# Designed miniproteins, single chains, continued (2): the designs that were tried, part 44

Each design is a single chain, and the fold is of that chain. pLDDT is the mean over its residues in the fold that is shown.

## One batch from the design tools (miniprotein)

Design m5506
Fold by ESMFold2-Fast:
Structure m5506 (fold): chain A 78 residues (1-78)
Amino acid sequence: SVEDILREKLEEAYRLKEEGKPEIEILNVIREAAVEIGRALGLSPATVSDIMLTMAEGLANNESIEEMVKRVMEVARK
């Protein structure tokens, strides 16, 4: 499901952040997730961008994966 893709990608992003990987590597995972979700749900480029920003903000704030999944799915439903 789209939510399972989100969980997997967010877990990967947090792992990279914990390992001290470069920001560009973490942002690439977030971008890949947003693009994949956009394709699966037929979302506009603007909505895909909003999803990417939502994930980036969640990671910066150390939010739970489930809270980020919830917020991304709310953005996707707009």
Scores: mean pLDDT 86

Design m5507
Fold by ESMFold2-Fast:
Structure m5507 (fold): chain A 92 residues (1-92)
Amino acid sequence: MTVEEIVAELEALPEDERRRKIEEYIKSNDPVKRYAALIVAARHDPEWAVELLLKAGVSLEDLGVFHLWAVINQDDALVEVINRVERRLREA
């Protein structure tokens, strides 16, 4: 399953089901599911996306990979979410 397919799946869900599925995917070990869930979370609720990443215990290494993908795909909303998470992790 591609990032685009998972994003389309999540966008088709009602808000409550989408939030539950995003939380499930963020906690998974599948980087494709994690990245796709981050795209949708950042687009709909950037404050919630920041808190999800912090609660999931995302490493700075994982954030670096997602940041690279977000920049390549010109996803400014996701870049901002990742920058905010990185700042909070460095300040803790």
Scores: mean pLDDT 82

Design m5508
Fold by ESMFold2-Fast:
Structure m5508 (fold): chain A 66 residues (1-66)
Amino acid sequence: MGILAVAVREYVPRSPEELGLRPGDRVVILGESADGKRYLVRSLEDGGVGWVPAEHLERTGEEVEV
């Protein structure tokens, strides 16, 4: 399960473990870093999985199965 979120800012990945974001991209939050600054997400746009900065996402509050 995960939380639906929408990208509010563009993010350019800095490593293979990170996911790129465009404003309006929909993702499912799968996990959170220990410091709460990053989320592990799955893109609903292309199916990619990776880490993104938490501040680049807005949570919708909807829980979904993944």
Scores: mean pLDDT 79

Design m5509
Fold by ESMFold2-Fast:
Structure m5509 (fold): chain A 69 residues (1-69)
Amino acid sequence: MKKITYEVVEERPATVHDGVALAAARADGSYVQIVVDEELRTEPSKTGAGAVIPEDAKEVKALFLKAKE
């Protein structure tokens, strides 16, 4: 298994449309993940992230990550 350590550089609310949470990747090479109610819903991605969320989700956010190594 690949074990890459990530550091969170930014958290922000994720955009939600039609039951899908979306987060755009940044041009600076940061990874992005979607978190719904403190649960990781996506793997780190350099191209953006999308996840289907429960209709009654309380908190949907995007984490922007930098690979430490």
Scores: mean pLDDT 75

Design m5510
Fold by ESMFold2-Fast:
Structure m5510 (fold): chain A 89 residues (1-89)
Amino acid sequence: SHMKEKLKEKLKKILELLKKEDLTFEDLLRAAVEAGKALYEAKLYEELQRLSEALEATAAAHEPGSEAQFEALRETLIKELEKILKSLE
């Protein structure tokens, strides 16, 4: 469907951004917001809930604003988006 193809394209672009070596915390937050918005517009509420829960759990497991929290959130977002993208094939 048109919505499914649009979602796949958006998620692939977000994953490209997340894999950049020079990714900033602002870029990470923007990527998370854009991913959430894309899932919401696609009515993938179950996937959106799982993503939100995974990011919340990851954030809570690390010191706020630390490099460890940043890298863990980045890795979690990448893994969750790759799982969603695979489910859309």
Scores: mean pLDDT 88

Design m5511
Fold by ESMFold2-Fast:
Structure m5511 (fold): chain A 97 residues (1-97)
Amino acid sequence: DREKYLELAREAVRAGDPEKALEYLEKAGYELVGKEALAPGYEVYRFRNVEDGEEVALLVTADGTVYLGRVEEVDGERAMRVTAASAVQDAAAERAA
């Protein structure tokens, strides 16, 4: 049941457990298709569902904060719509430059 494992993955993210989140994403039929370092201490992992090609992303920060979201296009750019997060407040859209 894909929806069941996706909800378990979101619960693992909220608990700050990226290893469990990865396990549940794999059980939901998502495979890793990309890994990118957005900045030092910010890693994004992109996954694609093997049945329908739906993309989700897992963002892991150096302090252990974890975010899970869908990959969507916004104004022609790919963006992550966050559906679960381990941090209650990390919405400082502080520009690194």
Scores: mean pLDDT 72

Design m5512
Fold by ESMFold2-Fast:
Structure m5512 (fold): chain A 57 residues (1-57)
Amino acid sequence: MLVRVSEALRAALSLVRPGVPAVLSERELGQLGSKLDGGSEAASLAGARRQGLVTEV
């Protein structure tokens, strides 16, 4: 599934990978988020959704 990330989250993800697009797959978002916070892919995705930082496309 594709998700649209907030500009704030996109800026944070660019610390892990420059040029992060505004729309990512849930897997890609989880992978980048886990590298940013050191957690699991599922935990990073759940955290972003809970904070309203991503919306489904």
Scores: mean pLDDT 72

Design m5513
Fold by ESMFold2-Fast:
Structure m5513 (fold): chain A 76 residues (1-76)
Amino acid sequence: LGLTPEETEIAWLLTQGRSQAQIGKLLGLSQSTVSRRIKEILKKLGLNSLEELKKYRDELIREQMKPLVEAVEKVF
């Protein structure tokens, strides 16, 4: 995927059902920054809505989150 680490984190949290306000609180970002990042994520992925991003969740898991999950499992 063409996302930065910050954009990947925001996209993942959105697919988990987190609101923009919750994401801002979790990442220490302003509401406006989160909103801007969401628009950039949708543009980079060629998506029109947050609903489409949620359907893209399996792709995010496979390409971005799977390596993190494997790393966590390895330390066990």
Scores: mean pLDDT 69

Design m5514
Fold by ESMFold2-Fast:
Order: C-alpha cells, then structure tokens, then sequence
Structure m5514 (fold): chain A 70 residues (1-70)
C-alpha cells in the first residue's frame, strides 16, 4: 500500500532526525566535560562518522522499502 510505505518512510525520517539530535546533544555534553583538545577533536570525528553511518542506513532502508513496494 502507498499509505503504508509513506508511513514507514515517515517513521524512518523521524527516527533519523531524532537519532542525529540525540547524538549532537550527547556530543555537546561530552565537549562541555572535556578539556583535552585532542579528545575534543576525536569526539567530533566519531560524531561525524556515526551521523554518516546513520544516514547511509536510513537511505538503504528507504530504498529497500521502495523497491519492495514497487
């Protein structure tokens, strides 16, 4: 059903947005507690990698759902 596919995609979009916001909030909290510049840089790099991974997983899940429904 197009409505069921749209609902699944909307849920995936919401989950991605919430996950990214949660990761950014976590990073802000860790950076506030961290004084070591090297550790701050490492935390930012980890955050960027995690967000890139989440976006890739989201894109694959959406594409898979669309292919299944087509």
Amino acid sequence: SPEELAARVAKLDKTLKESIENIRKWLEEQLAKTTDPALKAALRDIEEGVIAFLKTMHDLAVAGGEAEAA
Scores: mean pLDDT 82

Design m5515
Fold by ESMFold2-Fast:
Structure m5515 (fold): chain A 81 residues (1-81)
Amino acid sequence: NAVKEAEDILKNDKERIEKVREKIKYWQTLMDAALNPKSLTPEEKKVLDEIIADYRKRGGFITPEEYYEWMKKIYEVKEKS
């Protein structure tokens, strides 16, 4: 049924768009923090530097799963700080 297929596509697109927006927002937060080093603890800065180094080692390519793990690491350090 073409109508049912269209509804499923729209639902999946909404969830995909929301996840992308969350990733962009979090990335912007990390970039803002990197541009203002005084706002980062030494521990947070170390984790950010490690993530940037890993990104460069991969030639600027990362899977969605790896990106999520990077964000998780920074979030965990930030919660402890």
Scores: mean pLDDT 61

Design m5516
Fold by ESMFold2-Fast:
Structure m5516 (fold): chain A 100 residues (1-100)
Amino acid sequence: GPVPAAEIERARAKLEPLLAEARAALEKAKASGSGLTPEELEMLEAAIKGAELGAKTGDPEVAVAAAIVAAHRLKAPDEKTPKEELIEEARRILAEIRAA
């Protein structure tokens, strides 16, 4: 069924700082020559935009997961974090959004 409007607003409040962090990391990566290819940078920018859209359309789970992955990849492009750790972090943030 559709996500309640109140849940969407809570998700936005929790996602805003995460999305801001991801955008800041993207801008730093573009400026500093982070070792990411232009195609990877475009893909990560698209992921951040997708997360922003997901937060607006009421799919906070996809939005949280995409924002966490994008932020991590931009901060440590040569470091591989296990997907399970990123999924667990996303679940924790979603649980906080749902409990608020």
Scores: mean pLDDT 62

Design m5517
Fold by ESMFold2-Fast:
Structure m5517 (fold): chain A 64 residues (1-64)
Amino acid sequence: SPVEKEKERLETKLLILELILKSSKYFLEKYGEGLSEEERKREEEAIKLLEEEIERIREEIEKL
C-alpha cells in the first residue's frame, strides 16, 4: 500500500540518521577533548539538529 511504502521510506531514513548520530556522538566522546571550544560547539549543535530530525521522522511514522 502507499502507506506501507512511505513507512518503509521513513524507516530507512531513520536508520541512516541514527547511524550518523551514533558516529557523531562517538567522535565527540573519543576526540572531544582535543577539539577547540568552537569545534566542540559545532559538533554538539550538529548532534542536536540530528536528534531533532530523528524525532520528527519518528512522529511522522506514528501518524501513518
Scores: mean pLDDT 88

Design m5518
Fold by ESMFold2-Fast:
Structure m5518 (fold): chain A 60 residues (1-60)
Amino acid sequence: SSQVKQRAEILLGAAEGVGEILNTVLDKTNASDDEKKKMNDKFTKEYEKLKEELEQKVKS
């Protein structure tokens, strides 16, 4: 439905904002490059999973 699509777009935008906050926190706390990579890889995996789940809901 169009409502589900609009909600999915808003939630995915919010999730992208969380990714930006994550990187700001890592930079401010002097995280190592390895730590930054691991945290970003984990975030990307969770984000892609959320995106796929929302895309399935939009198609339903």
Scores: mean pLDDT 83

Design m5519
Fold by ESMFold2-Fast:
Structure m5519 (fold): chain A 95 residues (1-95)
Amino acid sequence: SSTQQQQIRQSIRRHIDAVMNYSIANNMSRQQFIDEITDTVSYQMRMSRVMYPSMPDDTRRQIVMDVMNDYGRQYGIPMSTVQRVVDRAMDDMRR
């Protein structure tokens, strides 16, 4: 449902914002930052599967891709890196 999609989107954004704030405060390298975002998004995808098991994986991918595209644009993360983060998160979700 649109409400479930919105809840997942809001949860991902909240957790990414926390990583962003921590990264800035601690002068993380770009690679450390990308690794932390990847781990955070992977965890959120696993949680979404537990909370909303009937939601299609394609819908989950669309949600995380939309969120990551917004952050990629804001922080100058290359589209290829955004795609790799999304792919890794979706793969980790299925394990």
Scores: mean pLDDT 86

Design m5520
Fold by ESMFold2-Fast:
Parts: sequence; C-alpha cells; structure tokens
Structure m5520 (fold): chain A 52 residues (1-52)
Amino acid sequence: ISRTGPPSGSVSIELIKEAIERGVKEIRNPGVGAPIGDVLRKEADAKGIKIV
C-alpha cells in the first residue's frame, strides 16, 4: 500500500493524541475530500474524538 500523505496536512495519530491532550473532542479534516484511513477513524472513535 502507498503511504503518501495528502498535499497539505492530514489527520494523523499525532493529531488525535494532541486533541486528547488538549481536551478537544473534534478534529477538522484537513484537505477537502482527502481520505481518512479506517484505522485513524477507528482510533478517533475509540478515544471519543469526532472527525469533521
């Protein structure tokens, strides 16, 4: 599988960790229409974080 990220930013495990540390329950999806991996979505859901 190719692991090339989107051209400008991306939802990553680091962003999810930072959101948790900041007490934020939402993360904006950078890059309109950029795919968010199922693993990242599942991780966010498990941590109670919504990706919008």
Scores: mean pLDDT 65

Design m5521
Fold by ESMFold2-Fast:
Structure m5521 (fold): chain A 98 residues (1-98)
Amino acid sequence: APVADPVTVIVTLKEKDISRETLEALGERVRARAGVDAVETAPDSPEIRLVAKTKEQAERAADTARALAEEAGFEVDKVELLYSPSALEAEALLQRLA
């Protein structure tokens, strides 16, 4: 069976006191503009997590997240792309589809 090789994009903001509501709204805007499969926000950290099906989509999502964060007045601390972490990414994908 074809294994989906999703790419997880983690965008961490420098702003520590960002509200969950603001972070979730930012994540939703990134999802909509980048056309990614799924978006999650961390409950206790300024992190937006995006799941993309391709490297190109992941790179576009990362660029979109940076641009939208800057538009909202936030600084991006780091952007990380995780390629096919096997068990972890497959488990996360299954949990999202359930």
Scores: mean pLDDT 72

Design m5522
Fold by ESMFold2-Fast:
Structure m5522 (fold): chain A 104 residues (1-104)
Amino acid sequence: ADEVIREIARKAGDEVYKKAMELGVPEELARRIGDAVARLVEHMVRLKLTEEEIKSAARAAANAIGDLLRRRYPELSDEQIEKVRDVVYEIATKAALEALKKIE
């Protein structure tokens, strides 16, 4: 159901937002990253992507976010950016796979 997908996506976005802030990402950008992850999770589930496609899409999104952070926030270390990429990838994949299981 649409409500279950939206709830799982929202929770995933909230988790990414909180963890990104803990990793030193500014609040406004952390919120935007969380919102982007929530939207990505919703789209991956609605398209009924395979596990391989979900992992590929989540990795692409994580890399794009990392590249954005490197360009706009040179004060962030490579280690901090890599941790943000990993957080985005892991939370997005986990949430999408959980949502797919619940709509079967």
Scores: mean pLDDT 87

Design m5523
Fold by ESMFold2-Fast:
Structure m5523 (fold): chain A 99 residues (1-99)
Amino acid sequence: RLSAEEVEALMDQIVALSNQTISGIRANQISEEQLRQKLAQILALIEQVAPEMVETARAVAEEILRLFQEGNREEAIYQLGLMTIEVVGEMVVRLQQLR
């Protein structure tokens, strides 16, 4: 039911938020609460485009937050990057089906 333009806009927002979050973690400029808020925003965008992916993405988001809390920021960045790649990959498949 989403148009290709709507899927592209949501994909761009997910990529932008993920990149901002990764940059914040890398620069030590993001708190745990800010990370939780950014992950919640990413999950809300995923729910709009791919609600069936939300449960898997939520589990990965919880793991990212846990890694961040443990001080394992490199692994948190890596897991967020992988989640973003998987979500973008699914959205690209949907764009091909809509066009």
Scores: mean pLDDT 85

Design m5524
Fold by ESMFold2-Fast:
Structure m5524 (fold): chain A 89 residues (1-89)
Amino acid sequence: LKELREEVERELREVEELLRRAKELALQGNDPFTVYLVEQMERSLRDLRKNLREAKTEEELKRLLERARNGKELAEKLIRQSEELIQQQ
């Protein structure tokens, strides 16, 4: 359980860094909609961290890991979209 919890914590930290980058790029590209989406994802990330502190079972930790990975994939997509928009400007 400890190793799985640490893995979820690592994924959540990686999502946080990706969201920070996504917001920076969205602000640079003057994309307020993506800024709004990132802020909503940051709120969801805080909720995931609370759930991680309360998680007691391997199944709960695996569910949190899946949600963290989904957040990572979405953050990466937002980064790519923002980079493309900046290139077009």
Scores: mean pLDDT 85

Design m5525
Fold by ESMFold2-Fast:
Structure m5525 (fold): chain A 65 residues (1-65)
Amino acid sequence: MSRKERHEAAKRIAEEAYKRKLISEEQREEILERIRRGTLTQRKLAEILGISESSLSETIKEIIE
């Protein structure tokens, strides 16, 4: 999976979590800003979402399908 594909998946995850009110608008904006700057790591995304990196990896696979 390319960096672009992972960033697009991360954006979808952030927007879905925000729509479900699992994260705040500030947390959503942090994820989107990190994507824009190329500073988003899988660890940081999992931390903001409150899940493990393993759970995040599975979620990314499901969203890309």
Scores: mean pLDDT 73

Design m5526
Fold by ESMFold2-Fast:
Structure m5526 (fold): chain A 57 residues (1-57)
Amino acid sequence: GALVEEIARRTGLSLEEARLVVEGILSESNEPALRLYLAGRATAEQLNLARRIVEAA
C-alpha cells in the first residue's frame, strides 16, 4: 500500500525490497530472515528509516 511506496521513495530500496522490510517489521517474527535478506542489499540507515516510517504510521 501507500506505506510501502513511501518507504521505497525515502530509503531508495526497490518497491519489492520495501514491501519485505515492512512485512518483517510488522510481524517481528521474521527478524532473522529479514536481517539475512537485507545484509547484502540494505544499510542499517535504510532499515532504521523504514522502521521509523512504520512506527509513525
Scores: mean pLDDT 71

Design m5527
Fold by ESMFold2-Fast:
Structure m5527 (fold): chain A 81 residues (1-81)
Amino acid sequence: GDRTLNNALITITGPDGSTVQRRLADPQTESQLLATARDLLHQHFGIPRDTQLTLRLRTDDRLLYSTMYQGQRVLVTITQL
């Protein structure tokens, strides 16, 4: 879906368990937020931008995606603040 979220916080838990966050104050579509999350995964953890993210949870204020990279779980949480 391409739902719009306001005041989105992207939280990434990388393969090593470290956390990276990005806040976007302006309205963003889910597609734009996922593109930003993929950029953060690549920038901080070297995870390819075309890596499949599996949607695990969708609520009105939250999206949770996961993937596996080199045997480790990676989490992407997008929250509307």
Scores: mean pLDDT 87

Design m5528
Fold by ESMFold2-Fast:
Structure m5528 (fold): chain A 99 residues (1-99)
Amino acid sequence: GLTWRSLAKKFREIEKTGDEEKREELKELLKELLKKVEEGIEELKKEGASKTAIEEAEFLKEAYEEIIEKLENGEPLSEVAKLFEEKEEELLKKRKEVQ
């Protein structure tokens, strides 16, 4: 499936080619993913999900918002890829602490 590591790899590959069209496609994909996360947070709240589940979903929302902002500000795709890798590592650490 689509993972933050696979997205980071795609960002690095696009930067090497200088393909601005693919940069815009990735930005639109991230905006769609953000909308799905926002919808997921509302569903979690409606279903009375745990505080931990809601906090994880809010972390995902904030991560996508920060990444989209960097893309809109013209940050290099390699820097955006690093941010994805850092956010995934932080998420995995949080998941281990909850278990």
Scores: mean pLDDT 79

Design m5529
Fold by ESMFold2-Fast:
Structure m5529 (fold): chain A 64 residues (1-64)
Amino acid sequence: MEVVEEIELTDDPANQARLQQRLQGLYEESQRLAEEGKPPIVIEGEARYDEATGNTVLLIRLTL
């Protein structure tokens, strides 16, 4: 199953902290799956400018 999450890239430390926390959580989940002998989560990232908000958005695609 593919899941897509959007995280805005701004100079706001709160948004940067959110991105770091999400990536850390995905890394920990991937490690847990590997310890159980299951396939890891495939993580792909793409940066896209969103004209509606004027911010750059990081699109994270997860394949489970």
Scores: mean pLDDT 71

Design m5530
Fold by ESMFold2-Fast:
Structure m5530 (fold): chain A 91 residues (1-91)
Amino acid sequence: MHELEFEFEGEPEEVVENLLELVSEIDEYAGKEAKIEVEIVEKELFYKDGKPEKMYLKARITVKGAKKITEEKKEEFLKKNKERNEEIKKK
């Protein structure tokens, strides 16, 4: 069993898209026999003028029955997540 935590910050639509992309990448790497559980650990919505302008999301992804996920691959997923968050902030 492997447990990974990721933080997402940005517009709600972008946060959801980034989460789905990350889960898809982990699923592809882990292989078809793997079971992936996604838990939303923390969620904050920031409203401005009655509209959700910003979302913070912390997701815990648990991978079961997978080929061993290496520490290097975990670091790659974390790095990609950080880069996506920074790209959103620059838009």
Scores: mean pLDDT 76

Design m5531
Fold by ESMFold2-Fast:
Structure m5531 (fold): chain A 92 residues (1-92)
Amino acid sequence: SLIDALNNAIANLNRTIQNDPNNYDGIYRQTQRVVAITSAILRQNYSDDDYQSQINVINNIYDQIVDAIDNRDFDSFVNNVNRFVGFANSVA
């Protein structure tokens, strides 16, 4: 199921953060996978208006992650990845 895929993607992301916290590229790629699966779940379960509201939250956090990477702001990067993991767990 998509929920099982989301739980596996979150577990893999959390494992990388715990075991290799300086692997920013790996964390970023795993975060992109969590975003993709979360977005797919929201699209299936929500009305178009509710879906847009939830996706706007995801896009806002994701933009902050990308900005943090571009600016080498690793504290902001970790903080926003954790915010997104919290959001994704609420969907799972």
Scores: mean pLDDT 79

Design m5532
Fold by ESMFold2-Fast:
Structure m5532 (fold): chain A 73 residues (1-73)
Amino acid sequence: EEARREGLRAVEDAKANFDKAVEYAKQGKLSQAAAYSTAGYISLAVARNLGLHEEADEAYRYLKKADEEIEKI
């Protein structure tokens, strides 16, 4: 089940990148925050393309929370 394994890695990568984006934004490192946010979006798209829609939807909620935290800075 290669596609599922790759999709789960992509979901984990998306969440990890969103977490890093928030942490860099809190440090005032907005360019690094933007880079990690972009990487998270790319990983989310990979997960969706591999058919992990439920896991991708969960990661999308994680992304929305990260974006809200960044906007508050």
Scores: mean pLDDT 78

Design m5533
Fold by ESMFold2-Fast:
Structure m5533 (fold): chain A 55 residues (1-55)
Amino acid sequence: MSEEERKARERVALAYLFLERLYGRKPTVDEIARIAGVSKELAEKVLKELEENKS
């Protein structure tokens, strides 16, 4: 795993938690990408990985 991917995953996870608390709902990929400063494609990819780890 690249250093960039590791940092991106951390930003996406933090953005998810921040937005979930702020809005009281599951954030959208667009919201996560904007706050984390990553592409929508990368945010979606990381979000899928986080969801897989929960199961």
Scores: mean pLDDT 76

Design m5534
Fold by ESMFold2-Fast:
Structure m5534 (fold): chain A 76 residues (1-76)
Amino acid sequence: MREEIERTAARYDAERQKLDAELAKNPELGKKIRDEMEKIYPKELIERFEKAQETVAGRAFAAAGYINAYKEALNK
């Protein structure tokens, strides 16, 4: 259980760093990815993800949501 949460958090951080690097190289791509996330998740859920990141358990939940949205954007 703990190892799974740790791996998920590490993967989230790694993919977030990759996203940040891509956004720096191509702002247009970043807009597309960000817009896709906003389409997938309503504002209320996005706010919960942001607040959840304040706790260890919440970060795993937020990470799962982010990874899913990121994969969707990459496969388009």
Scores: mean pLDDT 64

Design m5535
Fold by ESMFold2-Fast:
Structure m5535 (fold): chain A 95 residues (1-95)
Amino acid sequence: SMAEEKKTLTNLVKKSTSPMWRITLGVYRATKNLSREEIFEILKELGFTAEELIELLRRNDAKFIEELRARGYDSLAASVEEELRREIAEIEKIE
């Protein structure tokens, strides 16, 4: 149900202080067969601004990237950095 999905996304985005939230969001998106753009539209409907989404991505991804590099996953860390750049660019297109 869309109401249950919106509740799950709200909890994931607003309460996530975990550097692993990005993996959780990615798994959620893949499970629901939703595009990145569709997730951002849902978050916009929930009242998130582009500025808030960019801040959440930067804050959580910085910690996640640091943990990946500390564990020797340099290639995955680089992929997360590139995905962050892409997501910020996509959010900036939202009016």
Scores: mean pLDDT 60

Design m5536
Fold by ESMFold2-Fast:
Structure m5536 (fold): chain A 87 residues (1-87)
Amino acid sequence: MDLEKIEKDLEKMVEDLIKEYGLPEEDQERLRKKLEEEIKRLKEVAEKAKELPERKRTQILTAEVLRAIGEILDEALRLKKEREAKK
């Protein structure tokens, strides 16, 4: 598992969500901040898992990536709903 590739994939997902939902700059910054927090947690988990066997590291990191994706999607959906409510 390559952390640099995962980080880029998560960044791309956030940019795609911003475009699809048409988020204003303030909400873009909130979503990008959420991305930064999730990447930081992923790096912390990777560092703690460093001494584990490769299979176990892959399982732990995969679970953390899925959690991070869920958190980012939840925040994006929340921002979209707030935007729709302010029509």
Scores: mean pLDDT 82

Design m5537
Fold by ESMFold2-Fast:
Structure m5537 (fold): chain A 70 residues (1-70)
Amino acid sequence: SAEVEALVRERVERVGAQMEPPLSEAEKEAIFRASLAAVRARAGEYDGSEPWEVWVDRVVDEVVLRFLTA
């Protein structure tokens, strides 16, 4: 959905800007696509115990870490 895409995009932009060096536009797009796929694939893991936005942020952070350590 557009709302999930916006949440993922905002988290990737925020994290990417805080990196040293900052992530390129190509790196941010790759991480965005991977994060969006991960959120969609793992949506069944969400149980409502935390806000949806917090859960999405955690999935994005995990994808960012995997990209940086690959």
Scores: mean pLDDT 85

Design m5538
Fold by ESMFold2-Fast:
Structure m5538 (fold): chain A 88 residues (1-88)
Amino acid sequence: MYKAEDLTEEQIKALTDSLNGLLAQAGLDPLSVTDSDAALEAKRAALKAYLRRLAEELNTPQEDLQRALEHFDYVFEVLREYLRSLRE
């Protein structure tokens, strides 16, 4: 399990760019260091809703959707901790 402090700036940028790509596809604003914890949780909830809609369109099994959402939550937590560390 990698902590935010164990990731390089390039790795964190790649993860941020990937999530910002998903946010753009969902019609949402990109992640920002100025986002409050409430704003980050709102973006997480909106992306999870978007992923659930995609899964419905693709007839994805519930177990596969659940695993994808758990992995998404894990990646989002790593980025949230990184953004929090920048606000110190």
Scores: mean pLDDT 75

Design m5539
Fold by ESMFold2-Fast:
Structure m5539 (fold): chain A 102 residues (1-102)
Amino acid sequence: SAALSLASTRVDPAAIDPEVLAEVERLAPEAPEELRLLAAALVTRAVELARESRTSEHPAALYAAAQLLVVEAAELLRWAGHEEEAEALRRWALERIEEALA
């Protein structure tokens, strides 16, 4: 996706939620640092989009985009050989999205 392409080429560590980064590092400490940063950036953006959906004119579109970014973050870990960690990240990130909607 265009969003994933932008996240993949322009990761800003300062824009990453420290709690999200800590969880990715806990789940996949053996994964390359760049991959962990990228996955954390995607999940951080997903939670932001879910939060924005509460005040948006297009809440369904932002929620769908948030879910897609979570899937893409999980696929990065899965593609790198971290299958179980990918599923754990997906589940945790979806919980963060639901909390952002509460």
Scores: mean pLDDT 81

Design m5540
Fold by ESMFold2-Fast:
Structure m5540 (fold): chain A 74 residues (1-74)
Amino acid sequence: ALDLSAVTREDLLALLKKILEEKAKEAGLDEETVQEYFALLEREVAQLTDPRHIQAVTAFLLGAPVEEVEELAA
């Protein structure tokens, strides 16, 4: 079952970095470009102060349906 009640900003950032690294490897992006995107992700994730929004974004990235994401963000 999808339970994100304990997911933190750091957990979300780690997930995003993992996804980006996997996609970068598939696309043949260089390490410098990946590091620039990591810095951008860190800034964007730092703007998320509401735990419900962190949970909703994490659910969306894990492939949860939009209805479930909206419910978490409410």
Scores: mean pLDDT 72

